# Ledger of designs, part 71: designed miniproteins, single chains

Each design is a single chain, and the fold is of that chain. pLDDT is the mean over its residues in the fold that is shown.

## One batch from the design tools (miniprotein)

Design m2459
Fold by ESMFold2-Fast:
Structure m2459 (fold): chain A 100 residues (1-100)
Amino acid sequence: MPSLLEQIEELLKQMEASTNPNEVLSLLFQVLGLLEQNPELLEDPRVRELLKRMLEIVVEKAKESGPSHKELAKGILEGVKRKLPELEEFVDELLEELEE
């Protein structure tokens, strides 16, 4: 089986290739589930950079999709900020972009 890092990288590739905002959110929730089961992965800066890129994609797709997706993305970003306070500055920048 692929490593957890390889699984996260593959999920990111699927997010980048997707044109469906609901699929992008589903893929992000799969990654968040993996991180919840394996919290030690968040100590790896490579995993943090992959997560940041995934959050950027979610914001980009939400901005294209309309108000309901923006509210859902905002909720996800607030959740990430609560669980990962070290990403607070990055998440706050994404929240500002989402507000347009």
Scores: mean pLDDT 80

Design m2460
Fold by ESMFold2-Fast:
Structure m2460 (fold): chain A 86 residues (1-86)
Amino acid sequence: SAEREFERDLSSLSDEEKLELLRKLLEAQGYPKEVIEELVKLVRDYLEGKLTPEEVVKRVKEIFEKLIKEKKLPPAVQEAIKKALA
């Protein structure tokens, strides 16, 4: 039952614990702190029911397009996002 217990424990993570994990993953990828905070806020608003999945996708695209124009992303991340948006 270890697999079932692990799945249950993961589903018991608080919204704050999920947001902290997201923050650490973005930091590991080399995102600037201001970008991490903007993305974390977007996910928080989604978890609070303030945004639909479609609105989240739209806002993420707008954030990344702005970051590409402002050259605020690491070059490897910027190229990966450009390819994903094409």
Scores: mean pLDDT 71

Design m2461
Fold by ESMFold2-Fast:
Structure m2461 (fold): chain A 97 residues (1-97)
Amino acid sequence: PSKEEIEKEAAISFVRMIYSIGLISKDYEGGAELLEKAIERFKDKGKEVVGVGLLYLGKMYEKAGDIEKAKEAYKKAAEVGEGEVKKEAEKNLEKLE
């Protein structure tokens, strides 16, 4: 794997870790804030990282009860994301419609 591919995989793993911590701590607003910061920090690592970040941000807003922010995050994740990330974002968006 290239250095760029390793950095992308590390960024995705970091995003997933933030989401998991948000769930176990039940600090959904804090989790969402950290996910927004991670997306901004890693935006230059490619669309896949941004798509994954937005998908988990949507899930975190859904846990916080902010359905409108969750829909917006899932919509953006579906627009930016590819493959399985796009499919999961579209499925989650449909469930909130």
Scores: mean pLDDT 85

Design m2462
Fold by ESMFold2-Fast:
Parts: C-alpha cells; sequence; structure tokens
Structure m2462 (fold): chain A 75 residues (1-75)
C-alpha cells in the first residue's frame, strides 16, 4: 500500500540521519536541522569516499534520498 511505502521511506531517511551522525560525529538533532542540500552533500561525500561510487550511481542514490526526505517532510 502507498502508506506502507511512505513509512519505509521515512524509516530509511531516519536510518540515514543516524548513519550520517555516526560517520561525521555530529548529533542526529544537528543533522536533522541542516538544510536538505547540505544533507545531500554529506551523503554524496560518504558514497564517494567510503563506497568509491561513480557519479551516475551517486546521482541515482541521491534521487532516492530526495524521495525519502519528501516522505519525512510530510510527517
Amino acid sequence: SKKKEEEEKIKKYEDLLTLLSLYYGISVEEIRNLPEEKILEMVRDLLKTVHEADEKTIDKLLEEVREWYEAYKKK
């Protein structure tokens, strides 16, 4: 159902905020208060440095993260 898909997106976004918190040594609350573009920049850097992902893969994953953010924002 659409509701279940939105709940999964929200959970993925919350899990992402926790991952960024652990990786950057910043509280989840501080990351949550960052503008979307800064969060996407942090995800891009993580994918590029830790996972050695190519630009096309990064752009595709960032599009998915934007979908998670939109679901989270509606909460």
Scores: mean pLDDT 79

Design m2463
Fold by ESMFold2-Fast:
Structure m2463 (fold): chain A 93 residues (1-93)
Amino acid sequence: AAPPSSAPDELRAEKVEGGDLEELRMRRTADGVEGHIKAKGDAIARGTAVVDGQEFEVELKVTGEGELRIENGKVTADGPIELEFTRAPPPAP
């Protein structure tokens, strides 16, 4: 399946405020979006998203505690964890 046009090619957390964020990565592949987010409590992560080879500043709000895995467009959540982009990367063309 083709990756969603709004997904970044790569997402990296550079600064975390609030709770502990143990893992945050997201990447676009030929089969869709892959990601792994693991949090212990509410946090705000600021970092860099790569879209079409260009870097953009992003902000991600994590609410709750748990682990999210994204594989082949399927999201698997363990625990009460929610994600929201407060500053999203631009959509890919």
Scores: mean pLDDT 68

Design m2464
Fold by ESMFold2-Fast:
Structure m2464 (fold): chain A 98 residues (1-98)
Amino acid sequence: MSLARRIRELGREAQRLAPQGSLEAEILEAMFRILVAVALLELRNAGHTEVAEAVRAAVDRLVAEGRIAEAGEVFAAALERAEAGDYEGALAIAREAL
């Protein structure tokens, strides 16, 4: 399973469980945030700092609004573009979500 697919799944499940206020929802959100942070660190260390910061800002905003499933979709789409070497496409996806 790709990291992008796992992030989409975690975002959807975290948002589905969030109305329950459960520890399970908190754990899924924490797992989502950790996987996002790891991928953003890899992008930054590869020299793609502008992409990493734009994606982080978009994800943080959507999560703060309770839109964690959308945060997962934006992150996954941007990550898939970056993995394909399309860093301009990844940056565009992140900026459109801000």
Scores: mean pLDDT 83

Design m2465
Fold by ESMFold2-Fast:
Structure m2465 (fold): chain A 100 residues (1-100)
Amino acid sequence: SPLELFKQGKYQEALDYVKEKVENGEIESVPIDLLEYVLAAVAKVNGVDPERVLLDYLIAKSLGFSDEEAIEFALKRHGLEQYLPFLKKVLEVVKEKRVG
């Protein structure tokens, strides 16, 4: 599962798996915390501290930002805005599948 890959530190493998399944519409169930794991993995793969990206996401959420706005804020602060379309698809799947 993608969550198990994230927990094992196999961040690139986890990202490749999630990207394939999201783009092909093959994700039937999604963990409630998948978005946070994907954000952390994107940071790790790009040499950015995942705790900093997650902190910026959580700060934006605490200020009343939507999940999408909080993702945009966190990614832009760390020069990861190229991942925004992918993270938006992950967020859409998380909200629509309602599995956790």
Scores: mean pLDDT 77

Design m2466
Fold by ESMFold2-Fast:
Structure m2466 (fold): chain A 78 residues (1-78)
Amino acid sequence: SEVDEMLELVERARELAKNGDFDGIKALIEEAKKRYKDPELQKAYRTLINEAVASPDFLTEEERRKIIEGLLEEIKKR
């Protein structure tokens, strides 16, 4: 599902941030741009990645999943 794919990318960004791998984060952002052609999905993904980089130890995977589900549902309604 798109939720699972976006969650996987966000969790990968979190692990890269915890390890200080900013080159890996940059590569992951470029991968997401290719995967998400919708500008609203790209914006949502960038917001989630920036949050994961700034606060990698905040929020559980379950909490991040719920946030992603809410964002995708909101985009789908537009």
Scores: mean pLDDT 70

Design m2467
Fold by ESMFold2-Fast:
Structure m2467 (fold): chain A 75 residues (1-75)
Amino acid sequence: SMRVEQIRLLATKVLEKKVTEKEILDWLRELGLPEDTQRKVLEYVKKALEKLDSNPVEANIEISRAVQLIAESLA
């Protein structure tokens, strides 16, 4: 699925710190996610970015939560 590939690419860019909040929100809007879900996904991504350098395990957990929420919203 192209959407699964796009989610993986987004997760990679987040881990590499190569995404802006605007790019994430624009992408989530294009996927047709509800605004509440968009905000929640962004919160998880922000938490992941904050933890990347100090606690990579927790950062990956937050990214996994964001990915799961996107997947559930698209089902």
Scores: mean pLDDT 75

Design m2468
Fold by ESMFold2-Fast:
Structure m2468 (fold): chain A 96 residues (1-96)
Amino acid sequence: MEAEEYLKKAKEYAEKALEYRKQGKLEEANKYLAEAYRYLAKALETLVEKGDAPDKEASRRAAELYRQVADLLEQGKLDEAKQLFRDFIAEEEARR
């Protein structure tokens, strides 16, 4: 599957997560959001493999983050998922 196809699937799952969240179905919303992050990770990995990533190492770190966030969301560990994302952003900003 091409990176663009993975990005499209990530968007579709994220939109479904938002719909479930609006309905108060938080567990279902978290599961769909986890799938969205897994597709984002696959898109980044595909870009790295094809040599289309401007920063290969940054893309690999982001893909790993997205998989870890997805696993935490699926386990209902929302605070840990949010903290992991915040730490990642801070570390990437510090690398600039």
Scores: mean pLDDT 82

Design m2469
Fold by ESMFold2-Fast:
Structure m2469 (fold): chain A 74 residues (1-74)
Amino acid sequence: SMLSIDEIVEGFEKMLRSLLDSNPGWSDEQKRELVEAAVKWLVKEASKTLDEETLKELERRLREKAEEILKEYS
């Protein structure tokens, strides 16, 4: 079943925080590489079910949430 943008972003946040908490020795570069890979993968998977406009909004919200989280972990 298709998840809402809010549900996908919430799941992404929980997963990213868990990965960062489990890997405190990662450099800022490694953290940003993880975020880029995760966003690209998730957007690609969501493209199978979401329309173009919804997909652009999802990517925007994922990137905003990632920047917020990365600031906490820097």
Scores: mean pLDDT 85

Design m2470
Fold by ESMFold2-Fast:
Structure m2470 (fold): chain A 94 residues (1-94)
Amino acid sequence: YIDELEKLILGVLLTHEEVHGVDPAFVAKMQELSKILEELAKLASEEEKKEILRWVKEQADRMIAAIRAGDLATAEALLDELIEKVRKKLEEAK
């Protein structure tokens, strides 16, 4: 499960770096997302883990598309939306 999430995060990071170079602020937000997902993986049920994996995969695909299109504002908004969504889910799971 966590390996699948890490691969999705890495895919977004590598795509961003390839197209736009290293952005420390974007890397920091992606690291924040990774930490939230790791904590959530410890608390979430198997059904919730499947739902979270779907959210991350869908959002990662959208972020990659936005990055490749040069739409960094949309990519950042999608990342912020995902961080908010998983953070709320983590608070609910506690």
Scores: mean pLDDT 78

Design m2471
Fold by ESMFold2-Fast:
Structure m2471 (fold): chain A 63 residues (1-63)
Amino acid sequence: VEELLKQLEKAGIKDIKFVRREGNVEVYSGTLKGKPVRIEIDLEKKTFTVYQGENVFLTGHFE
């Protein structure tokens, strides 16, 4: 997870903060180009999704 978060910071997401855990999903907040984003990391599926409002900005897998 920490390595994934560092990669998301390199992709331009700043101020990443842990918000909560919902079962196997960790929820983080951050900013992209001055706008709020939500990061959802599924620890079971090893997938992540970055939302900006209702839109999916980025999704992928991590190891």
Scores: mean pLDDT 81

Design m2472
Fold by ESMFold2-Fast:
Structure m2472 (fold): chain A 104 residues (1-104)
Amino acid sequence: DKAKKEALAQRFLDTADKLLTDESPLPAEVRRLLAETARLVAQSLLSEDPAKQRQLLQEAIETLDRLIEILRRIYEETKDFDVEVQLSLARMQKSVLKIALKNI
């Protein structure tokens, strides 16, 4: 169980690092907020304190809210389908994290 949580957390941390070093055409602020969400989720998985887990997941949800607002504005200006996909994924991720938070 612990080893599986550590392995999953490491995957989130690796994803966060790749997002910050990626040459992707996504705006730097979008990549930073995605990386921060991944780090907060990883830290929650590594924490053995339920209060700390709740705090970190709440911070991840708040980070996703900022990401959603930025993606929504970009989509309103560009009507770019790739931005619409990212917006839908961010909303889905927020819903999943809210469910996880309720079950701690």
Scores: mean pLDDT 83

Design m2473
Fold by ESMFold2-Fast:
Structure m2473 (fold): chain A 133 residues (1-133)
Amino acid sequence: LDKIASTIKEIISKNGGTLSLGRFLYKITVAEEKALIELGKQVAKALKKEPIDTTALKAAVNTLKKLLQRYPSTELQNLVNAAENFQKDPKKAANLLSTILKNTKSKDPLVKTVALLLLVGILEELGIPVLEP
């Protein structure tokens, strides 16, 4: 986890401007942002073999599905599919993390912004400080 945490921290640090712009451009609400961060936290808990909050996870996955309905894309659909698979089976946390990491390199600014918010949640749950802009 330490190597993964270091990689995630570097990705977030390099993309602070993308996060701020993406939140504004795609009208991501505070509630949607909190839900995406919560999804990341549940991924980190599953990777640590800790109990997941199934109610929070269900709400977070539903928020991601609503974003897909508002902004349809193949990359966002793949992220939703990975999140639903994780919701059904916590052992799929590593598969979802892999999809999130790929999407941080997306040319779609929304997909990249969503992936970065999920990574923020993962880092917060791992106890690594994320500097707010």
Scores: mean pLDDT 82

Design m2474
Fold by ESMFold2-Fast:
Structure m2474 (fold): chain A 91 residues (1-91)
Amino acid sequence: MEEELEKIYEESKKIIEEVKKISKEIIDIGEEKNDKDTILYGIGEIIRAIGLEFEIELAMKKKDLDKAKKIYKEVKKLKEDVKRRLEELKK
């Protein structure tokens, strides 16, 4: 159980860093296009990623596997959402 929690924690942290990177790329595209809505979207997703990072740290400290699984699902969804937005912006 603790080994599963540690794995979920490490994977979640990795996905959060990927989300931050993709969201920064979205911001850079928005800045290039002078598109404030795209910039604000990217900033919002970075803020959301920071919030989820805080939550997964708290779940790890409390050894709350169920909360960690829920956060892991949310960070995976967030990654798919920002990847989709980035691909739309590149076309």
Scores: mean pLDDT 87

Design m2475
Fold by ESMFold2-Fast:
Structure m2475 (fold): chain A 81 residues (1-81)
Amino acid sequence: SAAQRREAILLAASGGVLYMHAKILERLGGDLKTVADYLQEAIDRYQRALSLLPDDDPEVPLVRGNIRRLQEELKRVQQQI
């Protein structure tokens, strides 16, 4: 539905904000465990967004791409903790 698609877009946007927060904390020399926690929360928001979209929605490949990129980033950060 249009309402579910809107909710998915808002969840994806909130995931993007959490990712930016993680990158700002990393740039400021913040605690890597806290950076990892923000990255995990961002991934969770994108996964929730994906669950609200039909498989043929044009947003699906973008959201899946963001999940993969953030999972790789999280793995990199976790290897340093």
Scores: mean pLDDT 89

Design m2476
Fold by ESMFold2-Fast:
Structure m2476 (fold): chain A 69 residues (1-69)
Amino acid sequence: SMAEKLKEQVRKAAEEARKVAEEAADDPQGTRAVYLVAAHEFERIAELYPEAREVAEEEKRRMLELAES
């Protein structure tokens, strides 16, 4: 279904954000910015797509936790 595909895309986007941040590990500010941008996008997805809200909110929380590390 479309909802299942959207949830999978959110999870893949979160994995990609972590990989990009890991590649920029020598730049703490750049790494934090990657996680904050991803969190903002997941917040927007949660607002626009109720079917993906739970997954988007979960991945947003993980991105915010990683930004604080």
Scores: mean pLDDT 83

Design m2477
Fold by ESMFold2-Fast:
Structure m2477 (fold): chain A 88 residues (1-88)
Amino acid sequence: SVADLAAQARADVEREIARFRALAADPSLSDDVRAKLRAAIEEIEERVKRAETLDTRERLRELIFSLSMATLMEMHVYMEKQEQAKKA
């Protein structure tokens, strides 16, 4: 059901937030990347909070957009780690 899909998407978003919080504490990442991770976490958390006032389908849509934002941040972290590997 759409409600089950929304619940799964919410769980996936919460898992990504937890992962980003761990990454934001990673000293191997630059201060700039860590600051972007913290800003992304705050934006995603505000979007999730706002989504709680929406109907199930619109909530699912907002959660999917939040997951898309998380994917873009994972790309930035990946690129930073690749750049560090080249300098090592």
Scores: mean pLDDT 83

Design m2478
Fold by ESMFold2-Fast:
Structure m2478 (fold): chain A 104 residues (1-104)
Amino acid sequence: MSEELAEYARKVGEILGLDKETIDRLAEAARNEDFDTVKEILSEVLGIPDEVDELTPEQLRELIRGAAERGLNLWQIKFRIVAIAEDNRYRKELEELQKKLEEL
């Protein structure tokens, strides 16, 4: 599983036009499920750190896999990250509002 994710991460790094050293670092982070390092690299490359930080480890795994399997370009990857982040923020706000209503 982790080795497969490392191979997908390599392909994503190639799609994003990263240098070999950065691709190797991204792949190693993905292999070790070091999502903090994965988020750091993606934040630097895409320029959307707040949106990247909002993604869960599972969502990052699915994003990397899906981007690699479908050959998504940089803009498509960036758009998907923004969409996932917005959905996560909306869900958290809705859950907090529901919890406050039930505690009243």
Scores: mean pLDDT 83

Design m2479
Fold by ESMFold2-Fast:
Structure m2479 (fold): chain A 82 residues (1-82)
Amino acid sequence: EKEKRIEEAINEAERLLQTAKELYDQAVKDGNEDVAKSAKDAIDTVQKAIETGRKTSPEEAEKALIEARNKVAAAQLDYKAA
């Protein structure tokens, strides 16, 4: 079902967005500008993935979600390294 695949991708992207926002808020509180920038880039990437999912095929929505997952994972690793 195409609609379910897009909905699942958007729902996961919304969860990733929440994670990225929490990471950004924590980095700002900690005064870690590099992690804050990484988290903001992740937020922007996830927001674009959500917008893409609403306008395109399930395949493109899933591709955008993978890019968003990778960006959030990178921000999380930067935070752990700091």
Scores: mean pLDDT 79

Design m2480
Fold by ESMFold2-Fast:
Structure m2480 (fold): chain A 98 residues (1-98)
Amino acid sequence: MPFSPVSQQLVDDVMDAARKLLTEEQYKKVEPVLGDMVGQVAILIDNKASPEEIRKTAEEGLKKVEKVMEEEGVPKETIDEFRKSILDAVDKAIKEME
């Protein structure tokens, strides 16, 4: 089923951030793990889970994404920028739910 507009915007923002920061080859390797993480976060948002549960799920998923990014040779500065962008997008989605 389609996500809510808030969750779809989060998915779009997250995937666009990855496409802009990563090479095509890095994106191809990161996309499955990132898609799984942001999809889980989107489901929690649509189910009106607590902000704490949404943030915890994002943080746990980001650890898996960051590991794949490191394995693909993404610079630490790029990983840190990406992590910040994702957490900012998640916080924005949480605020739009309130």
Scores: mean pLDDT 84

Design m2481
Fold by ESMFold2-Fast:
Structure m2481 (fold): chain A 66 residues (1-66)
Amino acid sequence: SNAERARAALAEGERHFALARATGDAAHLYQAQRHYVLALILDPSLAPRVQALGRELHALARELGV
């Protein structure tokens, strides 16, 4: 289902966010954002969770200087 695919995309985004934090590699932030956007397209009811994750992504992007 789209809901299951959305949750998988969300989990993959969170995995990339963790890798960005561990490695300092901004490429993983771009991958995290891509997967968060895909999750939102597949399941718009995830908007509040994606917004919260987006705030964490922006904070880490500032820390990494991107």
Scores: mean pLDDT 90

Design m2482
Fold by ESMFold2-Fast:
Structure m2482 (fold): chain A 81 residues (1-81)
Amino acid sequence: SLEEEAKEIFSEENLEKIKDYLVYFVEGITKEKLDKIPDKELLELLREVYIKGVKEGLGGDELHELLGKAILELIEKKEKE
């Protein structure tokens, strides 16, 4: 299922690789900002956004942009709390 695929991609085992990817490829994301987000919340958001994007027919660059935008919005929300 798409939910099982999302859990495989965005797993606790892959978390450090995901964080490294986000810091390297998404402007405005830093390791310090990501480390302020609980691992579970970060993974749940990535899974949700991935599932939504795939259901909307997004792929490749559009899906990666959607994921990056969602994480930037989560970081901004946490900075306001």
Scores: mean pLDDT 83

Design m2483
Fold by ESMFold2-Fast:
Structure m2483 (fold): chain A 57 residues (1-57)
Amino acid sequence: ELEELIAKARELQDEVLAKFKTGTNSQGVSALEELEAELAKLRGEAERAAKDIAAQA
């Protein structure tokens, strides 16, 4: 589970970064708004992953 959580968090981070890079080149503002929402979601997932890791410890 820990390994899967890390992989999932990394995948989400990569997707957010990819959208930022592509969106900034294409639309800019629209991409930034979407990125902000995804960053908020990723932050929540990271907090949940940290809690799950603490529970496993």
Scores: mean pLDDT 68

Design m2484
Fold by ESMFold2-Fast:
Parts: structure tokens; sequence; C-alpha cells
Structure m2484 (fold): chain A 69 residues (1-69)
């Protein structure tokens, strides 16, 4: 899942993954858990946009640009 992979890379770049876990383990997390992580990152201002558990195309493109920087 491309969205989950980008989210994992974001978490690694900002250093908030504790304890560290593999990409494979992250990709196996349930949708509600991933949604909670997305909402948390939006609430903390790491991801700008509507505070919810989903990533729209614009928010995903912003993450991709941040990961390239």
Amino acid sequence: NEVRKKLYELLQKIGITSPPFSLEDFLKLSDPVIGSIIEFLKRMGVIEGKVDGILDKEELESIENFLKS
C-alpha cells in the first residue's frame, strides 16, 4: 500500500517511531490504527489539512514533497 509506505517513511524522517518497527509490521496494522496515526499527525501539525483519519491526494502529495526535501 503506497499510502502506508509514505506514512511509514514520514514517521521515520520525523523520528517519532518508538519502539522502532519494520515496514512489513507497519503495513499489517489495521485501518483504524492507521487512521488514528494519521489523525494524531494532523493534530500535531505534522500533516496540514482537515483533522481526520484519512489522507486525500493533496495531503499525500505534500507528504511526498516533504520526504524529498
Scores: mean pLDDT 74

Design m2485
Fold by ESMFold2-Fast:
Structure m2485 (fold): chain A 113 residues (1-113)
Amino acid sequence: AGLGTATVSGDALLAQAKAAGAKRIVMVATATPVGGATIVSVSAQAEGEDTASSSAGAGPAVAAVRVTPEQTTVTATVTVAGASARVRVTLTAYGDGEVVAEQVVDVALEVAP
């Protein structure tokens, strides 16, 4: 079994959180394996900030990153293993401790044999 990697943009969610007037923003990426996929890693990155990452095998994996008021870009990167890899990526924007926006992306990945 090979590995597949996908990236998901959180830029639109970050814009929604800022439009809602949130001053302290945390972006959370949750990767849930589908159809026998296994999560090798998930990471969340904001421009100019440290990457937060985790790994979870056959269960959901979570990564979170704090976003400063000046940052406009956030990406989540998910790496999976399996003969046919599908992952549901949920991006959740927390503003001042409350959920202000959410995006769900279903990703099908090509995994090398």
Scores: mean pLDDT 74

Design m2486
Fold by ESMFold2-Fast:
Structure m2486 (fold): chain A 75 residues (1-75)
Amino acid sequence: MEEERAQRLLDEAKAAGISPEEAANRYIEKSKELRDQAEKLLKEHPDDPEAQREATRLIGEANELELKAEYLKKA
């Protein structure tokens, strides 16, 4: 499973004309942006259920991007 995910990410980076290292860095940067957005929502709207739901979604996306970057770094 992990090898298949790593290979697909490598194929996607190659199709985009970027190196695996560059692709990993882009995923990390986007992950940081999503985490910053989630943290800001939680700090500015701590008692808002909609803000909590959106923050949870953003954190989930950030976690997936970090995982993709980790697979690319191991390859």
Scores: mean pLDDT 80

Design m2487
Fold by ESMFold2-Fast:
Structure m2487 (fold): chain A 65 residues (1-65)
Amino acid sequence: MEELIRRARETIEGLIRAFEKVVGPLNEEELEKLRENALNIALTELQVEYGLSEEQQEELREVLR
């Protein structure tokens, strides 16, 4: 679980940083939307690669929120 949380955070932070490097600094609303999209992408990636159960996805959503 801790390793999955770490990887999800790395994916989320990486996506946000990559986007800001291309587009420039985001305002509060844009950052919030990007963070929500990045979280969904990270959870989908982990489900495909690690075969996360629905319960594990729910736990990760709660921890990463």
Scores: mean pLDDT 78

Design m2488
Fold by ESMFold2-Fast:
Structure m2488 (fold): chain A 71 residues (1-71)
Amino acid sequence: MEEAEKLYEEARELARKAEEAIRNGDIKTAAQLVKEMVEIARKLEELGAFEKSREVLERARELAQQIIEKA
């Protein structure tokens, strides 16, 4: 339980940094951060934290779309 909560908080911090990178035009950094979020979502799914994994994936999808629109 604690491990899934730690991963979820890490993903939220990565999402914040990715959004900041997008605002600054740092598309490479934003793309790398989104990739790390997807990896965390996979780990959350392996731990059975399906709801948290789905939330992280949906946020990663939103950020990836913003990256594509600015590229």
Scores: mean pLDDT 84

Design m2489
Fold by ESMFold2-Fast:
Structure m2489 (fold): chain A 84 residues (1-84)
Amino acid sequence: RAEELRRIAEELRRLAAKPSLSDADVQRALDLLGRAVRLLRDDPEARERLLELIRELKRAAAAGDEAAVREAIRRAAELLEEVL
């Protein structure tokens, strides 16, 4: 579990560090975050915080706000590192 969350956090950090984010990159981030939600089933506080970041990411993506998308991905990576 901890190793899986660490790998997800590392991939999210790589996505957030890209100079531009495509729709495929956003979908990849959402897929990774969905896996993280499942891994956090025994940590309701972390799971709730992650679900809120997923909602923020989806809103930012719908608005075409790449900076807000990147920030949501970065904050999600930080959250996963915090709960390791």
Scores: mean pLDDT 83

Design m2490
Fold by ESMFold2-Fast:
Structure m2490 (fold): chain A 69 residues (1-69)
Amino acid sequence: MEEKLEEYVRRALEDPTDVFALVKAALLQPNHPEVVAAAQRAREILGDEYDTAVAKAGPEAVKEVESLK
């Protein structure tokens, strides 16, 4: 689980528009400092599109994270 968190956080930090990786990281550990930083940067870059991108990525991100349990 931690290994997947590191992978998702790394992807989100490298590409702030990779909202799918960001949502997966946030589902695993929403209060992680790097997850918080990645979310903040994604919001700054995407602006109003951030909420739409998160909503669109959410269902598939939840399915993938649930498959790790």
Scores: mean pLDDT 79

Design m2491
Fold by ESMFold2-Fast:
Structure m2491 (fold): chain A 61 residues (1-61)
Amino acid sequence: MEEARELLRLAVDIARQHYPASDAALQAAVAAAEKVLAGDASVETIRRALDRLAEAMRALR
C-alpha cells in the first residue's frame, strides 16, 4: 500500500511540474489525487486516482 501511495505522490509532482496548471481536467485529477493522499484510501482508490491522472496527462501529450 505504501508503494501505491508513493507512486501517486510522484504522479502528482510530475503533473504539477511538467503540465499546465490551467488545464481544468488535469487540475480536477490532481485535486482528487491529493484528497486520496490525505485520507486512508484503499489500494483500489489509489489506483483509480492514478488512472485518472494518467488519462488527464495523456490528453495533454
Scores: mean pLDDT 76

Design m2492
Fold by ESMFold2-Fast:
Structure m2492 (fold): chain A 64 residues (1-64)
Amino acid sequence: MLTEEELLEEAERIYEELKKKHPNMSDDDIVAETLRRLAEIGRERGVPRELFLKVAQKLIDKYS
C-alpha cells in the first residue's frame, strides 16, 4: 500500500509532467487531471479513500 508521502510524491510528479507537456493549461485544469490520474493509481494500489482525500486537499492547497 502507498504511504501518504509516496502518494503525494506521485501526485507532484504527475502535476509536473502535465505542466511540462501542457504549459498553456491552467493550474486548476492540471490539478484536476492530476487528481483524476491519482485516483486511478489509488484504486489500483488499494489506497484508502480518506488517505486519497487528504493528499488531494494538500495538492489543491499547494497549487490552487
Scores: mean pLDDT 81

